Designed miniproteins, single chains, continued (4). Designs and how they scored, part 75

Each design is a single chain, and the fold is of that chain. pLDDT is the mean over its residues in the fold that is shown.

## One batch from the design tools (miniprotein)

Design m14607
Fold by ESMFold2-Fast:
Structure m14607 (fold): chain A 100 residues (1-100)
Amino acid sequence: SEDDELAVENMENYVEELKWITENLESFSDEEREEVVTHVRDGAEKLAKLLEKIGYPEAAKKLLELAEKFVEAVLNRDVEKAKEITEEVEKFTEEFKKEV
């Protein structure tokens, strides 16, 4: 459906944002990290609402859990952990894409 296609596109875009954040994580100031954390959480909340609307509440829950782990990595400047979580979100997105 168009909503399923939109959800996949938004998840793929979210993965690309997490990749960009991970690549630039060491360069962020403390203020920029706080802005990034807010952006990551807001993006995950919006995407989770879309996933719930189209009938995937468990996918929404997993996305929110992964986003909070990513936020923790950002706050700790843990590039390796941020990369691991990004790869997990990417795999989750590819599995979701197969189900819709």
Scores: mean pLDDT 88

Design m14608
Fold by ESMFold2-Fast:
Structure m14608 (fold): chain A 113 residues (1-113)
Amino acid sequence: MDEEIREQGRRIAREAYDRALELLRKGDYDGAIRVLDEGIRELESLPDVPGKAGLLTVLHLRRLAVEDIKKGKWNLFSALLMAEALGLDESEIGKLMVQGKIEEVKKLLKEAE
């Protein structure tokens, strides 16, 4: 029973994230926030099982990253999220962000649109 609830939680989180990535790719930042908020609400409605808090934390961090993208604020989390949405090499983008090469990352993100 607990494993079935955990699997349901993982599915809710994955579906919310996949929908958010599709909306980010289309430039619909408000739509991406909305679908993440829906996924958070669905997860919160599940019984408290091991792993639920972790899934909620991950969705909240992704929601914050979308807010940062909407504001034009680029950090490791917002850059990696947008790289995934655009189908870019996340390892390359992550390496550039850790090196402080934020202007190079912005150029790569713009060229992938």
Scores: mean pLDDT 86

Design m14609
Fold by ESMFold2-Fast:
Structure m14609 (fold): chain A 73 residues (1-73)
Amino acid sequence: KEEKLKEAEKYLKEAIDLANRGEDPQKVIDLYNKAIEKAKEAGDLKGKRIASEATYNLKLVQADVARRAARAA
């Protein structure tokens, strides 16, 4: 029953590690989305915190990607 929380934490950690390395922005976005999905499935306070953190970090990555895309276009 904590399995969804562990999955959410795993995806969140993997996304943060990739983002810190500046690697594969699309994979980072996908991992944050998976973390949010699993965190919501958990339905508890810890899941809400993970979802909030993943959403905040996702927004930052999306903003950076959009800025780079606009400059490249």
Scores: mean pLDDT 80

Design m14610
Fold by ESMFold2-Fast:
Structure m14610 (fold): chain A 84 residues (1-84)
Amino acid sequence: MAKRFEELIDETIEEKNVTVRLLRFVALETEMIVALRQQGVKLTEEQKKKVKELSQEAANRILAGDLEGAREKLLKLRDVLLSA
């Protein structure tokens, strides 16, 4: 699971078109959350808030062209989900 999410994060960041990168990011975030829900992982309200904040920060970093910052936020998002 962790390696799969990391690979998808890297594929998103490596996309050269900013608009397509943002769309890949939205799809990635949705797939991560849906996959965990389907596997019976229930996020607390605090975890949901943290996930939303990290996701928004990652999107902001992508829009700003800060790819290293975006990767950092997405890896933190992965870690929150894996600790649930």
Scores: mean pLDDT 76

Design m14611
Fold by ESMFold2-Fast:
Structure m14611 (fold): chain A 92 residues (1-92)
Amino acid sequence: SEYKEKIKEILDKIREVAEKHLTPEQVEKVNAIIDEMKKLIDEGKLTFEKFSEYIQKIVEVVKDASPEAREEILRLIKELFKIMHDYEEKKK
């Protein structure tokens, strides 16, 4: 699925930014959140509601990060919301 591949690609980019800028403990938390999101995507269970909950968890982890790390991760999160919104619109 092109949609699933796009979401996973952006999640992997968030992981890369986290690994460059965050503490090891914060990286483990972000990776755990992303792995659960990927599992839900593969199972067809990632609702917009669950997606929003998991994104809020990522934002909570990165709020204490450097401004550069926060801005880059928030930009990637914005891309995820655009992809998710486009997918939900196409379902209608």
Scores: mean pLDDT 83

Design m14612
Fold by ESMFold2-Fast:
Structure m14612 (fold): chain A 108 residues (1-108)
Amino acid sequence: SLPKLFDEKYSGKEVLEGLTLPGFRALLGITDPETAPKEAARIAVLQAVRAGNRKALVDILKYLIPGISDEEAEKLADELMETYQKNGLEAARKKIDELFEKYDLVKL
């Protein structure tokens, strides 16, 4: 299940690999093979934010954004978590969309 993938014992890479398994893609409604990695990545970021798993969120961001510094990844993780806590789920989704556009993650 998704909550177990966001246990602190799992790295961001392991979380993304779990979400790309055939069963998880089907469960999450990810049916387009060309967009499946991007949708899995967006779901991984959102679920880490919702779970409050800062470590997984930082690891996911470092995996998705080549060349990002540890400090910048931690800052982005904190901004996403704060957005969710203060402004709710739809605000967090919008912030994730802006992040994906800024770092050109649409090519995933």
Scores: mean pLDDT 70

Design m14613
Fold by ESMFold2-Fast:
Structure m14613 (fold): chain A 90 residues (1-90)
Amino acid sequence: SIESLIEEFVETLDKILQMAENNAPQEEIDKIIEEAIKILNEIMSKMSSEKQKEVADLFNEFLLAVSEKDLTKAKEYKSKLVKLLEEHRK
């Protein structure tokens, strides 16, 4: 279900945040990011192109914050992204 996909995606974002907080190697973080992208693409396949753009932009902002080690900003973008995905839920 889309609810299960959103839950799995959120868990993946939390994993990325935990790895960044623990200074995991970037190559390991990138592998989890690839998993997040796969899940997000499945969720986005059920959305309009305009909503896909909005979701992609928020996800890119999250990734930028993670790369900058700004965990506060990353958590904020995660919250915005989750809210947007939840609005698309049945």
Scores: mean pLDDT 84

Design m14614
Fold by ESMFold2-Fast:
Structure m14614 (fold): chain A 101 residues (1-101)
Amino acid sequence: MKKKVVIFLAKDGKLVEIIVVDEEKKEEALREAGIRAIKEGAYIVGVFLVTEENEITFIGGNDETLSGGEGIEWLYKRLLEELGDEESAKKIVEFVKELLK
């Protein structure tokens, strides 16, 4: 099954970049995202593993996998807590929905 890794970068509580790579490129993408964050004063909001079956797993400390609508609702709530910005959270959720098509 082809898995995607989605990395979200934010600055001042606003989403500034979304990086999407195949799982095999996760380590390189995380390294590049970290370097960019340092240079631009941004931070990594979260790293998510996304499957074609609408399953979303948070990477980096929480191994919770949720499917379908429950995964999307969980992601939205989590992003609201981490970003404090509804528009950025909605934008990320819509992006993940498109990725799962």
Scores: mean pLDDT 74

Design m14615
Fold by ESMFold2-Fast:
Structure m14615 (fold): chain A 88 residues (1-88)
Amino acid sequence: KEKELREEAAEEILRMTEEAARELRKKGDYLGAGKVLSAGAEAALAFQKSPDEGIKILDKAAEEVPLAREKLEEARRYAEKKKEEIKK
């Protein structure tokens, strides 16, 4: 039950960060897109072991890539919601 919730959350975090990276590429921010993709993959993996570590990775990415900040903050809020569901 908890394992399935963690895996679903990780997949959705990855999907959300991939969408943010695609929008950055459309705007010509290829470096930012690469940083967001890397952070998304790391956050998804980290979240499965420690939701807090995944959230911290998303927070750092939002600071480093201002053009994706709103999308990364959305992913962070999703991750916090899933953390609360796993805690129960």
Scores: mean pLDDT 84

Design m14616
Fold by ESMFold2-Fast:
Structure m14616 (fold): chain A 103 residues (1-103)
Amino acid sequence: DPALEELLRLIEELLEEAGFSPEGREAVLRLFEMMLAGKSMEEILKEFGMKNDAELLTYLLNLAKDKELMAELLSLLDIAHVDKLSPEEQVRLLEASRNGQKV
């Protein structure tokens, strides 16, 4: 999916600018890729070898020097739901986002 590849690339650039370690970038990118692929939290926990969501969250927060940036990245995960929209709905959402940035 070209949109998925571009989103992951943008996330990687943001993580690099925020001073994440190479290990931290790999972990966050893997999480986003799994979530965008529609993997359940249970499957994600198994893949990361974590016992529960609290352990995974603690691990991710420890990779982040900036908790506000981590909150912004978690907000970007909500965008993964747009991959389930039709192409016409995706276009309308992108147009709405552009129009919202200059009110």
Scores: mean pLDDT 61

Design m14617
Fold by ESMFold2-Fast:
Structure m14617 (fold): chain A 72 residues (1-72)
Amino acid sequence: SPAQLTFLKNEAQAMLDRLDSEIDAPPGEVAGLRQALQQAIDSGDPAAIQRQIDRIAVHDLKLAVDRVLARQ
């Protein structure tokens, strides 16, 4: 639906803004995730946007796990 697409684009834009603030990941990894998410937004395909959101969520989880392991 148009409302679902608008919601996903807003979520994706918030994720782009967060990635721009990320200092713990290598810049090349962040740039790749950012480019893929921007391409999904530009496509206007809700499924493509959701796939990139899920990919970034996995990246965030990995960084969170790595931080916990580094402190043990």
Scores: mean pLDDT 76

Design m14618
Fold by ESMFold2-Fast:
Structure m14618 (fold): chain A 80 residues (1-80)
Amino acid sequence: SVIEEINRLWAEAERALLEGDADSFKKTLLEIIDLVAKYLPEMLPGVEQLLQHLKERYPEFGAVLDEALAYLEEKKKELE
């Protein structure tokens, strides 16, 4: 299931965040965005809101989260 895979990737992203692994955190966020854009594009606004919330809570990951948000905006444009 795509939903099960997305949930697994969110768990991996949380682990990378807690371990301070910015590279793995970014890679996992981009994989989530790819899967959501392809299979569940109606959920992209929810992902965007979650990334903004994470940026407020973890400003030390702000650069990674800004890159993920930019990638999400590119995917939104590709769908329109």
Scores: mean pLDDT 87

Design m14619
Fold by ESMFold2-Fast:
Structure m14619 (fold): chain A 89 residues (1-89)
Amino acid sequence: MELAQELADRIKEKYGVELTLEEARVLLYMAHGLTDEEIARVLGISPERVREIIEKALEKLGLKNQRDLTAAVVEALDLGPATAEYLRG
């Protein structure tokens, strides 16, 4: 929960865009390589809601695709390869 809030705060600071905690959680799991259906199962929401959140985040941040959005999330959290491995464990 805390990491998702930190992501929301960093995106607000860098892009001037406000994310809800739900939106930040979706983006965090997406950055860790989960599919829309896997994120939906973990968070107890619909896959349609996951896709809606990703599309809104792309629009809010002025990004064109999910790869760029994933890169923005990873950069905002300063996630190096070592940190990503700890979060996967």
Scores: mean pLDDT 76

Design m14620
Fold by ESMFold2-Fast:
Formats: sequence, C-alpha cells, structure tokens
Structure m14620 (fold): chain A 97 residues (1-97)
Amino acid sequence: AKLSVEIRELTREEQPAFGKEALEKGLKADEEGEAVLSIGVLPEEDHVEREEALEKFRKELEKLVEEGKWTSGFSVLVPSKELGEELAEIWKEIYEK
C-alpha cells in the first residue's frame, strides 16, 4: 500500500481541528487502498520521554496489526518535529513489513 506522512506545526487554537482533519485524510486513504500518518507538532506540549513515546507507539501499532484492526489513518501530537519524524519511521517500518 502507498504510505504518506504529513507533519504540520500547530498552534493551540488549531489543535481541536487537527483530529477532524486527520480523520478525513484517513478516510480518503482507506478508499484509495493507501495509509496516512498525520503528525501535529505542538511546541507547547510537555516534553515526553522519547524512549517511552517510541515504545508506546510501536506497541500500539503492533497490537492493531495482530488484531486485524489495520487502520488507513493515524494521528499523533508531538512536542517536536524530530520526535514526529522518529514516530513516522516506526509507522513505516510496521506498515511496510
């Protein structure tokens, strides 16, 4: 399947709309047999422990694959673009293999 990643910097005011926009993109991807990861960068979010964030995300995706609940759209909020890029690599690894 074709995989795409979208990373967008958000303001606090844009955060409520981000989830809805990500859902709409996921539905379009599903109709096309594709998958999309929507990453919102919110710099004012608390700095999450990087290792814990990466491990939790990997486990969540692996569980969905095991349960046959493969989803064509995912959204995540991160405090930095760097963490978002690392999560995107994990998502691509699991979805490509």
Scores: mean pLDDT 73

Design m14621
Fold by ESMFold2-Fast:
Structure m14621 (fold): chain A 70 residues (1-70)
Amino acid sequence: SHNPENAAKAAEVFADFRPADLSGEERKEHALRVGADPRVVKVAALPLGDEPTPEEIAERIRAYYEETEA
C-alpha cells in the first residue's frame, strides 16, 4: 500500500482484537495478512475523514471482525 503507517496500525489493532486462543505466530500471520489484504485495509480505512484516528480504525476493524468471523 501507499500508506504503510495505516496498514501497520490496522495490523497492530487487529492483532490486539485477536483472541489469545491463537498462537503468537498465527496472530502475527493474521495481522500481516490483514495489513496486506486490500479488502481489510478498505474496511479499516473507509471512510475515516480528513485525519483518521487509531480509535476510528479500531472501530472499523472491529466491525469487519464481527462480520467475517463470528
Scores: mean pLDDT 49

Design m14622
Fold by ESMFold2-Fast:
Structure m14622 (fold): chain A 100 residues (1-100)
Amino acid sequence: AARAELEAAAAEVKERYPALYEAIENWDNDAIEAAFAALDVADQQRLLAALAYQAVKEGRMSAQEAAELVDFATKLLLGKAGNKEALEEAKKMAEERLKR
């Protein structure tokens, strides 16, 4: 299920990168962007999923909308081998959803 996959990714980020997880909970965009640049592609994908799950926990986005956002951002990331465009697009889409 979409929610369970997002939750699992968020739990892994919390275990491996607790300071980054706190930045996600606080929507500290500067810290999140700096961390994204330092992570490998697999952990960048987990970060995107953890960000989407935070929006789901706050009731600003459904688990399905979050899964679609993560899928879109992951395709951009893999197509550009870590291009910041994937993070910026995901951030903009999340911000639009969070305004609900």
Scores: mean pLDDT 74

Design m14623
Fold by ESMFold2-Fast:
Parts: sequence; structure tokens; C-alpha cells
Structure m14623 (fold): chain A 59 residues (1-59)
Amino acid sequence: MTLKELAEALKNAADRLYAEGRITKEEYDQIKKTIDEILKNPSNREKLFEAAERLAELA
């Protein structure tokens, strides 16, 4: 999975969890901000995988 594909999957998961009321607006904004920061700084790829794992635990 490419970094872009993983970021899109995480954004979709965050959108779904927020729509279902399973995460707060603040958590949703933080997740989106983290994804955007990682896309600007590819050296932080590990942080994207950590975010994916956290979202998977919530699902």
C-alpha cells in the first residue's frame, strides 16, 4: 500500500467513525491534521501506521 492509498483509507475511516459518533470533532480534526502532516513529511510514515492501528482498534 502506498502512503497516499493509506492516507485515503485513514481519511475514509475517520469520516465514517465521526459520522457514526464514535469519535469527537476534536479527535476527527486531530486525525485529519496528522494525516496531512505525514503527507507533507514522508519521513513520518511510521506515524501514519500508528494512526491506522488506532483507527482499526476503534472499528
Scores: mean pLDDT 73

Design m14624
Fold by ESMFold2-Fast:
Structure m14624 (fold): chain A 56 residues (1-56)
Amino acid sequence: INESTANEEEKIEYYINIIKELEEQGLIDKKTAEKLIELIKNKEVTEDEVAEIIEK
C-alpha cells in the first residue's frame, strides 16, 4: 500500500474500530456491525453515512 492510499485505509480502520467499540458496548448488534464493516470495505457507504450511523 502506497502513501496515496494509506490515508484512505487508515480512515477505514478508524471507522471499523468505532463500529467494533459500539458493538462491544451493546449499542449495535454484531450483525449490524458486520454489515457496516462490509459496506465500508466494499466502499458502498460514504464517510458521511457511517458518521451518521455512529454519531453520538
Scores: mean pLDDT 68

Design m14625
Fold by ESMFold2-Fast:
Structure m14625 (fold): chain A 98 residues (1-98)
Amino acid sequence: PFGELKIESTDNKNKKATLRVISSEDKVYIMLENKSKEDAKVIFKREGGKSGEVTIPGNSRRAYEYDVNTGEIREIKPEEMDELDKKGGVGRAVLDFK
């Protein structure tokens, strides 16, 4: 599937998650929800691509553009993400650290 995300690992002590990106696209659009009260560190990783890292604030929902060739992550507006989601190109993950 286009822009599919899998949670590969979570570290509850350090509020850190690694997400595996399954996509043939050079840019992947990702909606993250952090249900924990603390900020979380998230690593995006695609096979054959460069990993990128972002910090998502506690109790927030953020949209990101991940460039798999450079590892760069750019925050985008949720409204832009909703339009991309209608086209089926958006991955989603929910983080809930203890």
Scores: mean pLDDT 78

Design m14626
Fold by ESMFold2-Fast:
Structure m14626 (fold): chain A 92 residues (1-92)
Amino acid sequence: MAAELERAREEIARLEAELAELGKKALTADKEEAERLLEEARRLAERALELLEKLAEELAAEDPDGLSAEEILERARERLEGLLEKLREAAE
């Protein structure tokens, strides 16, 4: 596989890890802090989704017995939306 795909996978993993950390911070944050974390999380989620949309076919090709490109994107959206909902609840 191309080094570009490996680097993109690492970047996506880092963005998802940052989103998870923001989710943890939201559990102890006040409403104003939670709103700031939600804004940051939305930017990270948008970045991760854009990378996944560009790479979905290549990611699916790495595991031909695994998920399709559409399934990879759907699972990513569900995962990112779940993290954003957690932050949204803290902000409300």
Scores: mean pLDDT 72

Design m14627
Fold by ESMFold2-Fast:
Structure m14627 (fold): chain A 81 residues (1-81)
Amino acid sequence: IVEALADPENVDRAIATIEGQTDALIANRDAPGAAEHIREALAQLDATAALLESLAAEVPEGAARLLAALEEARARLEAAL
């Protein structure tokens, strides 16, 4: 994961994946079970953010960019609940 965070292309792909998954969850928020799925996604974002914070000293730029993307995704998902 440290190697992945050191590569700007890997970071860009990870951000695109986070944004795409967030968009899909919001687009489907009215579907049966959507609220439960969004809560699961929020828990996963929290766990990932904690991991990235622990790695920030080794890969500060990559970790900071991903943390910002996760924070935005979290805010959007919370608003969709």
Scores: mean pLDDT 79

Design m14628
Fold by ESMFold2-Fast:
Structure m14628 (fold): chain A 80 residues (1-80)
Amino acid sequence: SLEAEIKAWVESIKPKAEEAYETKDEKLQLEVKIELGEKLIELLEELIATTPDPEERAYLEEQLARIKKEIEELKKKLAE
């Protein structure tokens, strides 16, 4: 199920997230944020594909574009 897949993914990233925030490693924190954002993009794309209402789909596509832009900005910061 989607819920089980999300739960498994959250458990897989949790140790890296905990390390990032315990060590105050800004680079590792950016990496965690990017990984979280990329997973949200995947889930949102799947949601859009299954959304029958055109107006709701258009709204979700706008949110997807915004999130993609934010993740690209984080990737630029990581490249420094």
Scores: mean pLDDT 81

Design m14629
Fold by ESMFold2-Fast:
Structure m14629 (fold): chain A 106 residues (1-106)
Amino acid sequence: KEETLRLLEEAIRLVQQLQSGTLSEEEARENVERLSELWDEVLKKLHELYKDLYPEELKNSHELSAATARLLKELDPEGWEEMTTLDSFDRNLALLRRLAELVERL
C-alpha cells in the first residue's frame, strides 16, 4: 500500500513537471521514460493489492487497466465522465489522483 502510494505520487510529480513546460527536451524525455517505468510498477502493485479484494477480476496484468477503469467508473461515475473531457495531461493527473485515493482507502 505505502509503496504503491509513493510510486503514484512520483508519477503525479513527473506529469506536473511535463505540463509546466519548464523542462529541457532531454529532461522531458527522461521524465517520459521514468513515467513508463513507474506505470509498469504501479500496474504490478495494483494487481497484487486488488487481487486480495477482487481476485477473479484481476487474474493477470493485461486485465488490470480494464478492471481499474471499471472500478473508477462504478465508484465515481461523475468523475469518470469529467475525466473524458480533459486534455491528456489533466486526464492523466486525474486518473493518478483517483488511483491514489482508491489505494489509500485499502
Scores: mean pLDDT 64

Design m14630
Fold by ESMFold2-Fast:
Structure m14630 (fold): chain A 68 residues (1-68)
Amino acid sequence: QVFSRNVTFASEVPLSELQSVLASYPQVTIQQLSPRTFRLTADDSAILAQAELALKGAFPEATFGVAQ
């Protein structure tokens, strides 16, 4: 089973910056959808939740939504 979540930033963030923040979570796949929106995908919902907390710590203004 695969879990996905979208993250949207207040300003443009390069993919390399997200990869740096999520370096401890290699199980998470990052896909850029727009300059401010990325899709996070993982096989484990707990790993995805930990990755979201890491991103929220680095980018406090980031918002998270359901990915289809």
Scores: mean pLDDT 81

Design m14631
Fold by ESMFold2-Fast:
Structure m14631 (fold): chain A 77 residues (1-77)
Amino acid sequence: MKGELQAFLSMMKAISKNVPQEVANADVASLSTAQLRRQLTLMMRSISEEYKSMEGTPEYQTAQSYGYKPLPEDYKV
């Protein structure tokens, strides 16, 4: 669980175009599970804001239709 969260956060930081400064400065290896969840929430918020800025594009509409089911709540466990 913690290892999966660390790996996922590291991957998101590597591939994301817009990483919040707070997340970029976080030492993923030293974070607790609760801190990792908070960092992931910040990343998801950034991505959601990006999607909102893409409003009106076919890509946004397609992704939203497939994104009806939210990401599994395993981040909270």
Scores: mean pLDDT 64

Design m14632
Fold by ESMFold2-Fast:
Structure m14632 (fold): chain A 83 residues (1-83)
Amino acid sequence: KEELLQQALSEVQQGIQQVREGDLEGAIEHAKRALELLKELGDEAESAINAVEYAIAQLEKGDLEGAIRALQAAAQQIQNLLG
């Protein structure tokens, strides 16, 4: 559980960095990896899953500000699950 959460957090943080650098494709890739890891946890990670899915949608639309906010929300939800 903790290992999956820590890896998902790392992927989300890398996604945020890629958005800031203008690499939207890289950001989407990292967000999708985070989503895959969070889905392994199921219902416990529902809030984080929803935040990452929303972030991917914003990235696909090219809404950089919305994407960064959503990825930051996802990071916070993952940190809450880590304790």
Scores: mean pLDDT 84

Design m14633
Fold by ESMFold2-Fast:
Structure m14633 (fold): chain A 64 residues (1-64)
Amino acid sequence: SELEERRRRSERAQKLLDYLETHPKFKKLSPEEKERIRKRIATASDEELDQIANELGVKEELEK
C-alpha cells in the first residue's frame, strides 16, 4: 500500500541519515553540502535512496 511504502521509505531515510552522521566522508562536507544531502534523503524515492547509499558506500547498511 502507499502508506506502507511511504512509512518504509521514511524509516530507511532516517536509518541512512543516522549512519551518515557517523561517516567520516559526511562529516568532512561543508554545511551547505550536508544540508543538500539531508534534504535529498528526506524527500527521496526508494530508487533515489539506493543511489545515495551507493554514492556514499553505505548500501549494505540501508539493506539489512
Scores: mean pLDDT 73

Design m14634
Fold by ESMFold2-Fast:
Structure m14634 (fold): chain A 71 residues (1-71)
Amino acid sequence: MDKVLEESVQKIAKAASGSSPETQALAQKAVAALQRGDLEKAEEYAKKTSELNPETAKAILEAVERVKKAL
């Protein structure tokens, strides 16, 4: 579902904007995992991100759920 993936990537990037470099790096890894269809790894990055920036972690987790429902 290309549109769902694109919207999810944009939401994650927006949530990570202005956050710490570590949070941005985790968000980028989560985006890459979603683009590969590696939902399990994307969820792992969301969990790790929740310790640094809960809003960015929420955006990643919501993206994973949207992609799962679109499958």
Scores: mean pLDDT 80

Design m14635
Fold by ESMFold2-Fast:
Structure m14635 (fold): chain A 65 residues (1-65)
Amino acid sequence: LMEEVEKAVKEVLEKNKDAPEEEVKRAVSQTVLELAGKAGASVTHFSVEELAPGEYKVEVELHKD
């Protein structure tokens, strides 16, 4: 699950490289929540931080029962 989320987040970031920060954060959040929900997991921690223009740090913690 975590590896799938990490891969999907990286793909979303690459796809939205030229998008505004707010759109990037929204896309990442939606992707994480969707994958967690499909896997029956809860998102216990989620953070997206822009370190530099176009460079993001994403922190995700999931709990699967």
Scores: mean pLDDT 76

Design m14636
Fold by ESMFold2-Fast:
Structure m14636 (fold): chain A 96 residues (1-96)
Amino acid sequence: KRELVLRMLGILLGVPVSTVRRMSREELLALLSERFGAEVTEEQLNRLLKWLEENASELYVELMELQYEANQLLRAGKEIPEEIIKRAEEIEKLLE
């Protein structure tokens, strides 16, 4: 499920999936290091990628995307649309 892993990476890095898809391993390491405020090693990246592959499901990725969108709206001082809240609650129940 390469597409799901790319979507999860996009959320973690705060960049579009199209950007992640075009990035080299070196560019991914550099951006992850910037994002986490510490140097990310290739071993740490490989462990992250394995974890993402193991946890990559359509529902989990959709939940992460909804949580990211909600956080962006809150940071911008905007109200979270009711449909985002309802969908996130629905997915959380399905993952139980």
Scores: mean pLDDT 78

Design m14637
Fold by ESMFold2-Fast:
Structure m14637 (fold): chain A 80 residues (1-80)
Amino acid sequence: MDEYFERLKEALKNGDYTLFEEILKEMLEEGLITEEEYEGAKLILLGYNEEAEKEFEEALENKDLEKAREVAREVAKRHD
């Protein structure tokens, strides 16, 4: 769990969206996130919503997987 948060934060800091998506795919395969959360997280990185981006980054910094997943789900649902 903690390893994924550190890797995700590093990818975001470096603007490495390819690596970020790769890490999200690993989390999806392990059942740590759903397909909806995976899609939402990708949309957050592509600049869908500035507030959601900030909340997501804060959740990663705090290692709050539940909050990160919640933010991603909300973004995915708004996009259908």
Scores: mean pLDDT 76

Design m14638
Fold by ESMFold2-Fast:
Structure m14638 (fold): chain A 81 residues (1-81)
Amino acid sequence: MSEEVSKKGAENSGDVSVEKVRTTSRKGTAEQTAEVKEQQLKLLRDLAKSNEVFKEAKEAAEKQIKRVEETGERELKKLKE
């Protein structure tokens, strides 16, 4: 009874179908549900982006730590000289 062909239809739904659903969902709750879903997706995207910004911050911090370490080593060498 169940088949996997239905999953292929979901791909079409992602593009043109979403806009079509918007028009047909004017009959109440469906429109609100779609908007809440879109907002949730936006939040998820924002969270994913936040993770990337954290990665960039980590890289910058690591670069600074390396610089401080290099400066420390240079200072130590100067003292030995």
Scores: mean pLDDT 62

Design m14639
Fold by ESMFold2-Fast:
Structure m14639 (fold): chain A 76 residues (1-76)
Amino acid sequence: MPSREELLEELRRALEELKREGAPQSVLESAEFSIRAVEEGDPKKQLELHAKLIIERTTDEEKKKEIEKITEELLK
């Protein structure tokens, strides 16, 4: 299975694709903050909350599912 670091890279990649597809900058910044917080030792619950907000605010169904899957793996 991918390492936690590899899962974080997967999540960053999904966010880069959201940027390419025109997701709102505030949503992307919230997601980037969550990733940074997890990398630097903040609680997983913060990542979970921000992941939910990203899913709710994006219109790209493919990216919603991808981000949801990656964050679920990170929270295990």
Scores: mean pLDDT 65

Design m14640
Fold by ESMFold2-Fast:
Structure m14640 (fold): chain A 96 residues (1-96)
Amino acid sequence: SALFEEIREKIDELRKLFLEEAKKKNLSGKEMFLGLTAISATYFMLKVVEKNPENKQAQAELLAETDDLVELGRTLSEEIYEKALELREKIEELVA
């Protein structure tokens, strides 16, 4: 539960950083939609794992979503990339 809360906080922080960088870089509506969709998908899968902690498929899907966030960070900014890596590390700890 404490780890789930920490992960939720990191997703919220990543979303805030994404919105700031999106405004700074004047991202298109399509780029905004894709980034926000990836972040929302990660949040949704976290809720699925929280309700079904023994579901190995849901755990694998959550990890895959974090890989998409790391790629988003790689293309957008160093700060988002580092935050996505921190989030992935915590999710790896959760599903271990």
Scores: mean pLDDT 86

